# Ledger of designs, part 15: designed miniproteins, single chains

Each design is a single chain, and the fold is of that chain. pLDDT is the mean over its residues in the fold that is shown.

## One batch from the design tools (miniprotein)

Design m495
Fold by ESMFold2-Fast:
Structure m495 (fold): chain A 72 residues (1-72)
Amino acid sequence: MEAQEREARRAIEEVRRDARWAEEHVGTPEAVRLADEAALRAAQVAKQSTPELGEEARRVAAEAVDIANRGR
């Protein structure tokens, strides 16, 4: 349980890092692709996590989707 929670938190942090990079490079096809991938990963983490981590992952997924849409 603790190892799975640690893995989920690490995945969320990686997604946040990718989303930040995409936001800094908005307007490039690479940033849109990275943000889309980050959103998909965050959504997957939300489905497999505790309710609390799932809520955080869903929020991060929504942020990544917004970044991708701003870059289209």
Scores: mean pLDDT 79

Design m496
Fold by ESMFold2-Fast:
Structure m496 (fold): chain A 72 residues (1-72)
Amino acid sequence: MPIPVEKAVDAAMEALEEYLKKNGLKIKEIRGVFYDPERNEAIVVVELEDGRILVVRLNAETGEVTVEIRPA
């Protein structure tokens, strides 16, 4: 049973915050927050202060978190 959308997004935001703290990174802005019901994924896209894009994906069925950094 998929996690409620609000809880999946909240968990993705928490994973983002932990990743930022662990790596000493700072957010410039949140580019977008998405939920994909076909894949049961919450997706958070963030621009970092150095211009890089950080993408956090959380799978609502497994609880797995994937983090990708794209260059500026």
Scores: mean pLDDT 79

Design m497
Fold by ESMFold2-Fast:
Structure m497 (fold): chain A 100 residues (1-100)
Amino acid sequence: SEFDELYNKLVELAKLYKEGKISVEEFKEGVLELVKKMVASDSPRSQRLSFVRMVGMIAEDLLSDEEVEELVKELEKILSPLEVEALRLAIDHVRRLKKE
């Protein structure tokens, strides 16, 4: 499915960044492109929310707090308010796990 393709591309993008093969700018640009493709698709709302949560979790795991906020600001331009809420909740969830 298109969701599976976007998910696999997101995971590969995260792997390339973790391995130092792409810059933080390239990682953020890649994430923005994948989110734009998801927004342009007729994907069910549940799949869109799931994808946005995965983006939030991966970004918080890999990026600094400042880089996460920069990415969220760009994503707010293309996501609905509900999708932005799901993104921020996913980020907060990972932040809590790191501080436990």
Scores: mean pLDDT 86

Design m498
Fold by ESMFold2-Fast:
Structure m498 (fold): chain A 68 residues (1-68)
Amino acid sequence: NLEELRKKAEEAAKKALEDMGVPAESVTVRIDGDVVEVRITPKRPLSQEELAAAAIKAANAAMEAVDK
């Protein structure tokens, strides 16, 4: 079920951000064919370095959840 995979990826991304100490106000995952898009709304302004690290960590967590 694509919706179950999407939800699992969303939870994984959210947890990864919490583990990094970068809490998000919302995390949304969209799966469109071979593309997994993770949209993050942070609870606070992030530096460019924090944003890049958060994006990479969240994307990796989401991809891992979808592939397993």
Scores: mean pLDDT 76

Design m499
Fold by ESMFold2-Fast:
Structure m499 (fold): chain A 62 residues (1-62)
Amino acid sequence: MREAAEESYKRGIEDGKANPNLSLQEAFEKGKELGREMGGDPELAGTAYILGVQEAKKELAK
């Protein structure tokens, strides 16, 4: 549960840095898939992944 959300967030950061053009819609769907694979809540994982992508974009703006 908590682990799935944390993992999705970290992967969101990694994927956001690798692909700055990743849309939030694509990020949400990818996060949901990761959540399902990890046995967690897909919507929570999708949201965590989006937050990770957004943090990566902030990091790149430094």
Scores: mean pLDDT 77

Design m500
Fold by ESMFold2-Fast:
Structure m500 (fold): chain A 77 residues (1-77)
Amino acid sequence: EPLTPLERAILRALGRRPMTEEQLAKELNISRSTVKRALDRLLARGLVRREQRGDETLYFLTPAGSRVLEAELRAER
């Protein structure tokens, strides 16, 4: 299951800290709708998870997502 460059960037960002769609859009300088579509694909693959925190939805890197991110980072070194 190849990751797109955007999906890889999202996993890398979430590896630093949990983030909302708005925070990811700001970090990556892209639209919220683009982030949402990529997050939906990552959720379907089990690489991220989401939790409702008050009026915000936070996204978290899963253990599976962490392993994929580590493999991607090792390939870049």
Scores: mean pLDDT 82

Design m501
Fold by ESMFold2-Fast:
Structure m501 (fold): chain A 96 residues (1-96)
Amino acid sequence: DAEKERLRRELAALMPAFAEALLRARAAARGASAEERAAAEALLPGIAAEGAEGILALEDASVEELRELLAVYREVIARLEAGDIEGARALLKAFG
């Protein structure tokens, strides 16, 4: 229980960073190529929806599942911060 509570708090603490990374990726795309803007417009809403659902929906998740999800969300945030919107989308799809 204590370990699950800690991991859930760490996942919840990622929400502001995730939201900021999405906004920054969108802002960067506005100054980028037409191809990069099109990718951002197509992919960012899906990333936001899937990311938020994943963080909020796993009340019955195991400790191992929570650790894996925490690692996945940290990597998604890192990819968004690097401008790799397609890579962030692919990672979320691979892990639900």
Scores: mean pLDDT 76

Design m502
Fold by ESMFold2-Fast:
Structure m502 (fold): chain A 83 residues (1-83)
Amino acid sequence: EIDKIIEEAVKLAEETEGKEAGEAVKEEAKRIVEAAPSEELALTLLKQFLEEVKEEMENFEKLLLGEGSTEDAKKVLEEYKKK
């Protein structure tokens, strides 16, 4: 479950900002897991971190597109980043 949340956050960052962003998110998530005193707390913190990453990526797309991102514009950006 922990690995799955990390993979989701990494994939989101990679698809939006590129591979270096995904690596940074992966390292941050790993630090959260290692610093947490229990697995339950690690899961809670990782879920919060995933939501923060989602918000940050949404704001990044808004900045690049100059206004509220349309679904079509987001798709074009994601296709560009994946290649």
Scores: mean pLDDT 70

Design m503
Fold by ESMFold2-Fast:
Structure m503 (fold): chain A 65 residues (1-65)
Amino acid sequence: MISEVNNLLNTSRTHLNNGDIDSARSYVNQAEDLAGQYAVQTGSIPQSLADQISDMRQQVDAAEA
């Protein structure tokens, strides 16, 4: 569900802001998996949600680099 994906992304941002990069990555991965399941059920996900997932992944990757 979209609200659950958003909750996972918000949790990931909180962990990233606290310097917990490993947890932030875990929650981004969970958000992507859930969004993927949603896309299979509905045929697509909203572009805004896809953009938020991509942005969060980029932030986590940047923090690891």
Scores: mean pLDDT 81

Design m504
Fold by ESMFold2-Fast:
Structure m504 (fold): chain A 117 residues (1-117)
Amino acid sequence: SVLEEIREYLEKAEEALKKGDIETAVEYLKKAAELVNEHLEEVLKDPELVKKFLETILKIAKALKEKGDYEKALEVLTMAPKLLQALVNPNLVKLSPEIKKLLEELKELEEEIEEKL
């Protein structure tokens, strides 16, 4: 299943991040993001997968920021444009409090990184 493949890529990204291999973490996250963009309607029906995806973006972007790699951190924060557009549209998606909080944290981090560029 495509949702299972996305979950596997996110798990591999988190494992790479835990080992300090940020480059490999970004590569797996990009693979997950490609599938998320291609299968948006299916992904939107799995709020736990949406949450895990946003959490993984946030963790990797924070790690890149701490390393001083602001350009790559911004790339990571903006890699799922179709999902982010769908999530901010109240006519398409009803958001859980947890997903709303993650979206706020992602926006705050994006603004903080843009101030460094």
Scores: mean pLDDT 86

Design m505
Fold by ESMFold2-Fast:
Structure m505 (fold): chain A 75 residues (1-75)
Amino acid sequence: GSRFYELYQESVRLGQEVIRVSKDDPEMVKKAQELLFEVDDILNDLEEGKISEQEAIERLERIKQEIEELLKKAK
């Protein structure tokens, strides 16, 4: 539903922001890309019916927290 897609959009935006501010730090870019791949895996699992919306939200909230921690380190 809307809550999952809100979190998805926020997570993608934050991950892209990490990449944008960390362009001279290849390790930071790699970590952000790996987290964005996990975000896409969650979306794919939800769309394929492999996980519930609630499980997708819980996984996405965890990944978003990891992205936010990377962004704090990048600032």
Scores: mean pLDDT 86

Design m506
Fold by ESMFold2-Fast:
Order: C-alpha cells, then structure tokens, then sequence
Structure m506 (fold): chain A 70 residues (1-70)
C-alpha cells in the first residue's frame, strides 16, 4: 500500500528532523543530512512513479538517519 509507505516516511522524516535539530556533533549532522537527502529523493521518486521498492528504501534511509542522531 503506497499510502501506508508514504505515511511511514512522513512520520520518520518528522522524527529525524526533530532529532537532527537537537544534534550538536557536526559529523553526525552531516551523515544524517546525507541520509535524509537520499531518502527524500527516493521518497519523491517512489510516490511519482508508484515504486514501492523506492519507498521502502527511503524508509530504511530515514531509520538509519534516526539511529545516527539518536
């Protein structure tokens, strides 16, 4: 279900942004930002093309970003 995957991406993106805003380690900020930017690209592509695999990869990248800044 593309809608469920998009909703999960939106939830994880909000969580990642909140954690990133509190992160003070510049190396962690850079790594998490790179992961989130890649996740954003795949998320947009997945929605536009209906590619569930791209949406799942975006979810994985956002989870990794959250782990970096948690």
Amino acid sequence: DLAALAAEIARLAREARELLARETDPQKVERATQLMEEGDRLGVRGVVTGDAAALREAIRLYREAIEVVS
Scores: mean pLDDT 88

Design m507
Fold by ESMFold2-Fast:
Formats: structure tokens, sequence, C-alpha cells
Structure m507 (fold): chain A 92 residues (1-92)
């Protein structure tokens, strides 16, 4: 299924622990690897491509484009699974 804007918004908010409207690339890479669908190398390549400004962070627009690109290229909707994983990690 296609990722919803609401699910993308929820996932971004969960990763944006500081509430500053951006997420470090390292955190996004770790999150993709945690789904079990990407190696660290694959996740790094995808996230580096999404970080068009090279500032080491993804804003919400760049993050949404990354999610849409992964869905189009790999046919994967990882957003619901990753939301569940991040919530479980925060509860522990």
Amino acid sequence: MKPSDEEIDELFALLDEDGDGRVPKEKVIAALVATGKFTEEEAEQLVNEADTDGDGYLDKEEFRKLVEKIHEKYGLDFVPELIALVKEAKES
C-alpha cells in the first residue's frame, strides 16, 4: 500500500526527538536498517540521496520524498512497521 501523509507525519515526529523539524541522517539510516529490509550501506545510499543540501539532516519534505522514492523503487511501505518499532523502543 502507498504510505499515507498521516503515517509519514507520525514517523517523522517520532524520529524528531528534539522537535526542531529535522532528523539526523544517522537516525534515519538506523531506522531503515531496523526494519530488516535494508543493509546499512543501502540505507546510507538512500538517505544521502534524499539529503540534497548535504547538511547531515532531513527535514519533513526530504523525509517524505525518501519514503515515496523507496515505495516507488522497491515497492515497500516500511512506515507502519517502523512506527511500531520506534514506539516499542521508546516504551522499553
Scores: mean pLDDT 75

Design m508
Fold by ESMFold2-Fast:
Structure m508 (fold): chain A 88 residues (1-88)
Amino acid sequence: SAGEAGAEAARAALEAGLLGGASIGAAIGAALRAIGAGATALFTGDREAALEEAEAAGRLALELAGSEEGREAARRATEAALEAARAA
């Protein structure tokens, strides 16, 4: 489901931020953006807008990832966010 995929994207984004040595605030910001992507798809039916937000969330998570583990987590976060957007 879109909500379930969005929750997983949020968890992955938080993990990416923490593993990258980012502040908790920055990691939370990335997670909230990923959740927003799923919500946008669910409420507007605008898949393009949802995918754009998911990509932005992934880019932010990757930027916050300062390690190889963080970058892998960021890729998983991006994939989950895109899946959430597509599921709507």
Scores: mean pLDDT 65

Design m509
Fold by ESMFold2-Fast:
Structure m509 (fold): chain A 87 residues (1-87)
Amino acid sequence: SDVVKRVVLHELRTELGLPEDVLRRLERLSAEQVAQLGSLVGKILRSLAETGEVDQALVDELRAFLMERLGLSEAEAEEVIARILAA
């Protein structure tokens, strides 16, 4: 759904402050792929809120998504992850 894709991208911009170049790359992904990213980010933040601990397996999955699906460098992926975890 184009609506779901727009909502997820809006939340990534406004709540997590992701860079505009990253958001533009996400716009090229399918609505399903953007929803998968949103779900993964939500799981990471929920786990952190409930346990006070970072789920490293989910973070590793997020890093793989950012590098393999979105084409980010390792440094760019780590910046995005740090931004998400700081929320």
Scores: mean pLDDT 82

Design m510
Fold by ESMFold2-Fast:
Structure m510 (fold): chain A 83 residues (1-83)
Amino acid sequence: SELAELGRQMVEAVEAGDAAALREVLAQLQKKYPQVPQEVIDATLEALEAAMTLPPEERRLRAGLFVIMLGGEVLVIEKQLER
């Protein structure tokens, strides 16, 4: 799944503390899922960049939780557009 692969890349970028990689992955997400509001992308970037200030073990858990939440939001938006 493209969404799952993007989620994996986001977690890896946060774990590595690589803000540039994170921004690139979020840009790819917005291109693939243009229905996701820019405000959601911006809030996700802010939250995940904040997670990069945590110890490495905490970064992975925090990033994983945000990625699950974002994935759920994307699926809800796609399901609403199907109706």
Scores: mean pLDDT 78

Design m511
Fold by ESMFold2-Fast:
Structure m511 (fold): chain A 81 residues (1-81)
Amino acid sequence: PSPEAVAISEAAAPELAKLGAEFVEAAEAGDREKARELIEKIYEKAKARADAISDPAERAASLAAAEAGRKDLETVAEELA
């Protein structure tokens, strides 16, 4: 990835880590409503990060990764419930 994409990813890491931890706690507790809310927040954060990338190809790849990540989180929530 470009230095720009790496820097954008690293800047978002602490907030995403916190949201990820909250998601795991909600999923383990069987709180489907909170888990879905956190999946949406993580996805929107990932999309905002992708939108900050100036290169169209890297932006498209980051958007695709955000969509794949959302699906992965839905699978994790089902496995932990």
Scores: mean pLDDT 76

Design m512
Fold by ESMFold2-Fast:
Structure m512 (fold): chain A 70 residues (1-70)
Amino acid sequence: MTVQQQVDQFVGLVNDMRNQGLISSDQQDNMVNNVQRVVDSSTTDDDAVTQVQRRMTTYQQIARSRRRQQ
């Protein structure tokens, strides 16, 4: 998997969360900028993919929790 493919999947998840009303527009921008900074700070493509996947898992858990509390 390329870093770009992993980032695209993450952006898709964040867009879905925004469309579902789970996050604000500002939170969406912050999440995307956060992932971009993680990619920019990674020393290898493999590390970048791993870091983005970890954040994606965390945000998926948050999304599930928020849906259950609504």
Scores: mean pLDDT 78

Design m513
Fold by ESMFold2-Fast:
Structure m513 (fold): chain A 90 residues (1-90)
Amino acid sequence: MSMEELLEKLSELAGEVEDYILENGTEEQQEKVKEAALLLKEARELYLEGKPKEEVVKKALEGLDLLYEAITNEELKEKIKELKKELEEY
């Protein structure tokens, strides 16, 4: 998978988690998901600006870790783990 495709999948997953937490989560979980979504958006912006791969990966991992902490849904957690593994291979 290309970095661009991976970052697009991360943005889509963040949206799915945000929708889930908006209906099922606490205010604390909603704030964490919003912060995670911003970190993932920043990672994509860094990639588009041609910043070093290490900066893009670091920012995206920060977002994914926060997203993982925000949820208890096992299916969403497994999706986060899969994307995190793909990101760590870069």
Scores: mean pLDDT 81

Design m514
Fold by ESMFold2-Fast:
Structure m514 (fold): chain A 60 residues (1-60)
Amino acid sequence: MTIEEIIKEIENIVNSEDDISKIKDEIEKLIKSNSNLTIDEALKISEEAIKLLEKKKEEL
């Protein structure tokens, strides 16, 4: 997956689940399945995931 595809998949996970623990587990598995990420790419994905999770928590 590209970084953009991973971020889109994270957005889909966050939008489809209401359980924060489930969302976190699914995001972690998605990131781990993309073992070819550079540190910079992993950081960018993590920053976007954190933003999406914080927004989801505010809506719950």
Scores: mean pLDDT 78

Design m515
Fold by ESMFold2-Fast:
Structure m515 (fold): chain A 85 residues (1-85)
Amino acid sequence: MLTEADFERAVERFKAESEKILKYLEEKKDEELIKKAIEAYEEILADLRAALAASTDPLERAGLERLIAVVEEFIKKLKELLEKL
């Protein structure tokens, strides 16, 4: 069973990695690479939403909702970066 602490660690790791990825993509200015990143994270988002729909545990559901929110925010930032190219 995943704990609240496990979900908090996952959220923190995702935020740290997403900031590094965003900086790398900003420096490269590769439109195709940014589009592929958006597609990959939209697939991750779909998987997280499916996991949320299948979950009956309130703590797991809360953790998944937090992960979904952070992934959605990152996808928005990637789309904004694409618009700046």
Scores: mean pLDDT 84

Design m516
Fold by ESMFold2-Fast:
Structure m516 (fold): chain A 90 residues (1-90)
Amino acid sequence: TEELLKKLEENLEDPEKAKEYFLEVVETGDALAATRAAILVSDHQPEEVAAEILQEGLDRTDDPMVQLGLAVVRTSTMSREQREEHLKKA
């Protein structure tokens, strides 16, 4: 799990590889690692891309603590985008 997080961190510039390593971390069921991976993706990918990757993680996890961590990060990411879109429309 920590090795997957390191691989994700090393590949954050490649959105496809970042998504693959993120999803592998989610599938381990390690809630802390999955939450950290979600934060890394959210910080380094465009908000729309990060939200989509986090949603894929939510769809793949059976662990309620992993779901909670991912949902919190995704909600924060989506709220930021919604604020920006609302301001752009005004």
Scores: mean pLDDT 74

Design m517
Fold by ESMFold2-Fast:
Structure m517 (fold): chain A 79 residues (1-79)
Amino acid sequence: MIEELIKKVKEAAEKAREAAEKGDEKELQRSIEELRNYTYELFLSLPGVSEEQARAAAEWAEKEMREEGEKIIKELKEK
């Protein structure tokens, strides 16, 4: 169900940000994996989206959240 997948994507993203703000690299990685998986499932459930496009969307979400999380952790340690 699309609505449940949207909720799971949002929850995983929020959890990733909270983990980054706390400097919890292990929880950040776990949350990023959840975000990647739910983003893949969400996009794959959309009409006209191919498995390749869903994978690209999942990889984009993983990269974006990882870069944002690493930046937050770095800034927390430097300031």
Scores: mean pLDDT 82

Design m518
Fold by ESMFold2-Fast:
Structure m518 (fold): chain A 89 residues (1-89)
Amino acid sequence: MTPEEKAIEEIKKILEDLDSGKITPVEALQRLLRIAYEFIKESKDPELKKKIIDIVTELLERVGQATSDEELRKAIKEAAEKFIELLKE
């Protein structure tokens, strides 16, 4: 598997575990941010790094504005889906 394919599988598992209640929204956020950090650290592509940083920045802004668990879950899910789409390209 490529690093991108592995990350897509890990992100999909985060979404599954979040939806099934196996992990909290905060744990899902922490895991997603860790995957993003590893790509920023290891990637040699500055454009990919910028796009990941943009997704993370938007996610953190939405997390800061969220007033409910439902809003947190939605923000995490949408950021994870954008990250998967980015890694498929």
Scores: mean pLDDT 84

Design m519
Fold by ESMFold2-Fast:
Structure m519 (fold): chain A 81 residues (1-81)
Amino acid sequence: KKYEEIKKYLDSLTPEQLRVERELLEAGLEEIDFIEENPDVTDAQRIVAAVLSGEPLSTPLEKVRENVELRLKAIDEKLKE
């Protein structure tokens, strides 16, 4: 399901839009890395990570990371072509 959604979304984007999406996802991944290194972080930081990653707030942090990494990999492959 998520891969299908990613594929459909990416196929609709221009290279410039793909770069913007990559930048947002990279920012989301940085927030996730910060949260994982700092377990005492506030709910606000978790919300920021979810929003930047385009994930529902109910998604567990580990799954948000997996989804962000999967999307970044797909975008990077399309941008290298």
Scores: mean pLDDT 72

Design m520
Fold by ESMFold2-Fast:
Structure m520 (fold): chain A 65 residues (1-65)
Amino acid sequence: TGKGLEGVAAIIEDALKKGVKEEEIIKNLIETAKTSGSPSSEEILKIAEEAKSAEELKELLLKAA
């Protein structure tokens, strides 16, 4: 993504509204972060490791933004 943590949180919220499973949302986010190579990638990966759910991941990203 590379645009910022707020944008990533919005993607998670949209996926949750569409009924995508939490494990798939987190998996796709980690994969995207690894391939983006942006300065935010490391921060996103650390937050994803701390989060217990996609909802918590979204909240942590919004707080870090």
Scores: mean pLDDT 74

Design m521
Fold by ESMFold2-Fast:
Structure m521 (fold): chain A 74 residues (1-74)
Amino acid sequence: MAENAKLVLDLAGGTPEEARAVLDPETGPAVIDRMVDRLLARLGVTSVDAETRDNFRLGIENAARALVKAEEAA
């Protein structure tokens, strides 16, 4: 579980610090948007609709949440 979450964050160019920032209500939205933009660039995607972009945001948020939960359990 945590390994898959880490891979998703790595693909978005995320650091462990950015993963924690995603879960912070003050910084999360801006960090998620930057990570989505980096992920799309790495995948070579030139256009995406709002629904697809929201799915990437949700994926990054879920990955960050799973990673933090795994760190808390360790």
Scores: mean pLDDT 71

Design m522
Fold by ESMFold2-Fast:
Structure m522 (fold): chain A 68 residues (1-68)
Amino acid sequence: SPEDLKKKVEKLKKQGEEAIKRHLEDVRKELLEKKGWSQEEVDAYVKELGARIKKLVDQHLADKVKKW
């Protein structure tokens, strides 16, 4: 049903958001600790990366929903 599809989408969005947050935290730590980037450079990069990943995930999820 459309309601079941909506529930699946909601669950996938929550799981995706959690995975993205974890990945961005790992990237931030690597850039600060291993690459010697400044806090400002890391903040700018992580913000842009987060926005790009979110856009790709939203597009991928929309394509999947279209096929379900």
Scores: mean pLDDT 78

Design m523
Fold by ESMFold2-Fast:
Structure m523 (fold): chain A 63 residues (1-63)
Amino acid sequence: GAVETLIQVFNSVPQQNRAAYLVSLFEMMGEHLPQADAELVAAGKLDPALLFKPAIEKAKAQA
């Protein structure tokens, strides 16, 4: 599914670029991701599915 694909792509990004990748990805989706949340996910302190799942559900609700 979409969440699993996003997690796979996220895991393929070099660790030092993951926070910037997440911020850019969310901006392209028309969503604002706080820098602190992006850094927590990049550091492995927050499950990326907790960010991707709500964003995908919001996108589905707007379709």
Scores: mean pLDDT 76

Design m524
Fold by ESMFold2-Fast:
Structure m524 (fold): chain A 68 residues (1-68)
Amino acid sequence: MSILEQAKEKALEYARSRGLEVERVYSKVEGNRITIFLELKDGRLLVLEFEIDEEGNVKLVKAVLAAG
């Protein structure tokens, strides 16, 4: 599974565990940082930032919920 796929899966799991319903998924990769944008069914945007460590592990660094 690619690092991007791992980040997307972790982002979707984060949303599901909080009862958030995801409509669309967008991603941005910049060096060792991956940002996943989750557009929610209610129009809010959940933004999750992940960092890839030297061992290839994907870690959640920041999560921000923006009002739609």
Scores: mean pLDDT 82

Design m525
Fold by ESMFold2-Fast:
Structure m525 (fold): chain A 63 residues (1-63)
Amino acid sequence: SMENAEKLLKIAEELKDVSPSMAEVARAQAENFREGKYSESIQKAILDGFEVNLELVKRREER
């Protein structure tokens, strides 16, 4: 869905300064979401994976 793509783009924006490569992957996956290449369940799994990764990166920087 477009909503899932927008959520993933927000994650990409937060990742761009700490992991440019992960941000690029997130942007590519957001485009795949817009093109309808994944089911809603797969989109949710991808979003959850990126959210977990973003939290891990943020916690490493706060230590």
Scores: mean pLDDT 81

Design m526
Fold by ESMFold2-Fast:
Structure m526 (fold): chain A 85 residues (1-85)
Amino acid sequence: SELDRRLQLLDEFIQQQLAELESQIRTLSKEEAQALIDQFQQAADAFIDYILAKGAGDPEAAELAAHLQRLSDESIERLQKLLEE
């Protein structure tokens, strides 16, 4: 379905962004790395808000937003753990 394709593309995009962020975090100070993680979270939150605002009452928009929220939460947890190493 169109929704399944969008969810797959979102997964692929987030995984690519995570790999790049992980690479950058390994070369940055803890303060700079935390700022980058905070920027990633802020961007994800803004995009979720955008999806929900544009797709008000659309169950597909709600599923996409929920999926992005899960990916964002998992990504932030992974990046924070990397920062603590």
Scores: mean pLDDT 82

Design m527
Fold by ESMFold2-Fast:
Structure m527 (fold): chain A 76 residues (1-76)
Amino acid sequence: DEELLEKLKNAKSAEEAIEIVAEHYGLPKEVVEELKKKLKEAKNSAERFSVVVELAQIIGKIDEGVFKALVKKARE
């Protein structure tokens, strides 16, 4: 998870951060693209946060530090 956290800190966008986390947890590319699309279509921070929550629910057992890093990127 330390390597994953480093990659998340270096992510240039919330979309890239979602891709990094989803790929790390082995999610299908179709799911990754759907989440990235929802994030790009999000109109405000609450909607962006909802996409991060959806990713966490799909993963099930997401690391708390990883979840917090994703939330931070989505609110930027």
Scores: mean pLDDT 81

Design m528
Fold by ESMFold2-Fast:
Structure m528 (fold): chain A 63 residues (1-63)
Amino acid sequence: MSKEKERKEVVEYTAEALRLIGDVLEGGIKAKDWEKMREALAKINEALVNKDWEKAREIAEEA
């Protein structure tokens, strides 16, 4: 039971992380600023590691 709860949390965490990364990639493609996109992805990665979803979302919106 505990393991299934942990697995669901990991799946939801991964899905949310992928959505945020997707938003940054879409923004980078639209702007054609690959360096800015790479910086935004690095910052999002740090925010996701810290589980700071609000910060990750703000970074994605700025990308």
Scores: mean pLDDT 66

Design m529
Fold by ESMFold2-Fast:
Structure m529 (fold): chain A 81 residues (1-81)
Amino acid sequence: SSELEALRREIRELGERIQALLDEMRRHGATPAQRAELEALLARYRDLYLEGAKLAHPDLSEEQIEEIERIIAAEVDRALA
């Protein structure tokens, strides 16, 4: 669907922004402002991925969705460490 295509595009563009920010932080050191921006971008990325997963796989149970949310949250926490 056009909605799923738009969502995939936003996820890709957001991923590129996250990578660019991480590369900048790695080269020049992280500022508190950059860390806050990274946290906000990662939270947005998580939400969009969950939305995309639900659209691509409408038969996902509540338990499966909760498990995906836990996995994504753990990956976000790992990226922020």
Scores: mean pLDDT 79

Design m530
Fold by ESMFold2-Fast:
Order: sequence, then structure tokens, then C-alpha cells
Structure m530 (fold): chain A 86 residues (1-86)
Amino acid sequence: SKLEKEFFEKLKEVLKGHPLTDEFIETLKKLKEENPEKSLYEIIKETLREALGIEDEEVREAMAKIIMEKLKKEASQEAIDYVENS
């Protein structure tokens, strides 16, 4: 899907410079497929633990909020909604 490609392209831009960017994206895709009912925010929080080893819940919540805010600025709402509802 064009919307899916846009979303992951913009997610790469948001995570630019991080050595585990590709691992983060692949883990996020897997977790969303396994948990289609969970919000994108919740999937990002779980991805931060699984891909980056961040076990502190408060840190994951803060980082997930920052990632979501940057995604909303960089990606179209249609692309975000497509991934969240798939």
C-alpha cells in the first residue's frame, strides 16, 4: 500500500541516526500483525521494549509520545490511520 510505504518512510525519518532503526521498524511490523487490535501508540511502546531493550514503562511512554508527535508532523493522517487500523 502507498499509505503503508509513506508511514514507514516517515518513521525512518523520525528515527534517523539510531543504529537500530531497521530492527525497530521490523519489530513494529511484527507486533502490529500479532496485535491488530492494539493502537499504534501501544505498539510503539512494546517495540521500544522488544527492539531497544527499554524496560522502564515511564521512559517508553515518554519516548512513544515523542515518536507519535513527530510522526503526526511528518506523515499524513491517512497513512497513520491506515497502519493503526490494519
Scores: mean pLDDT 84

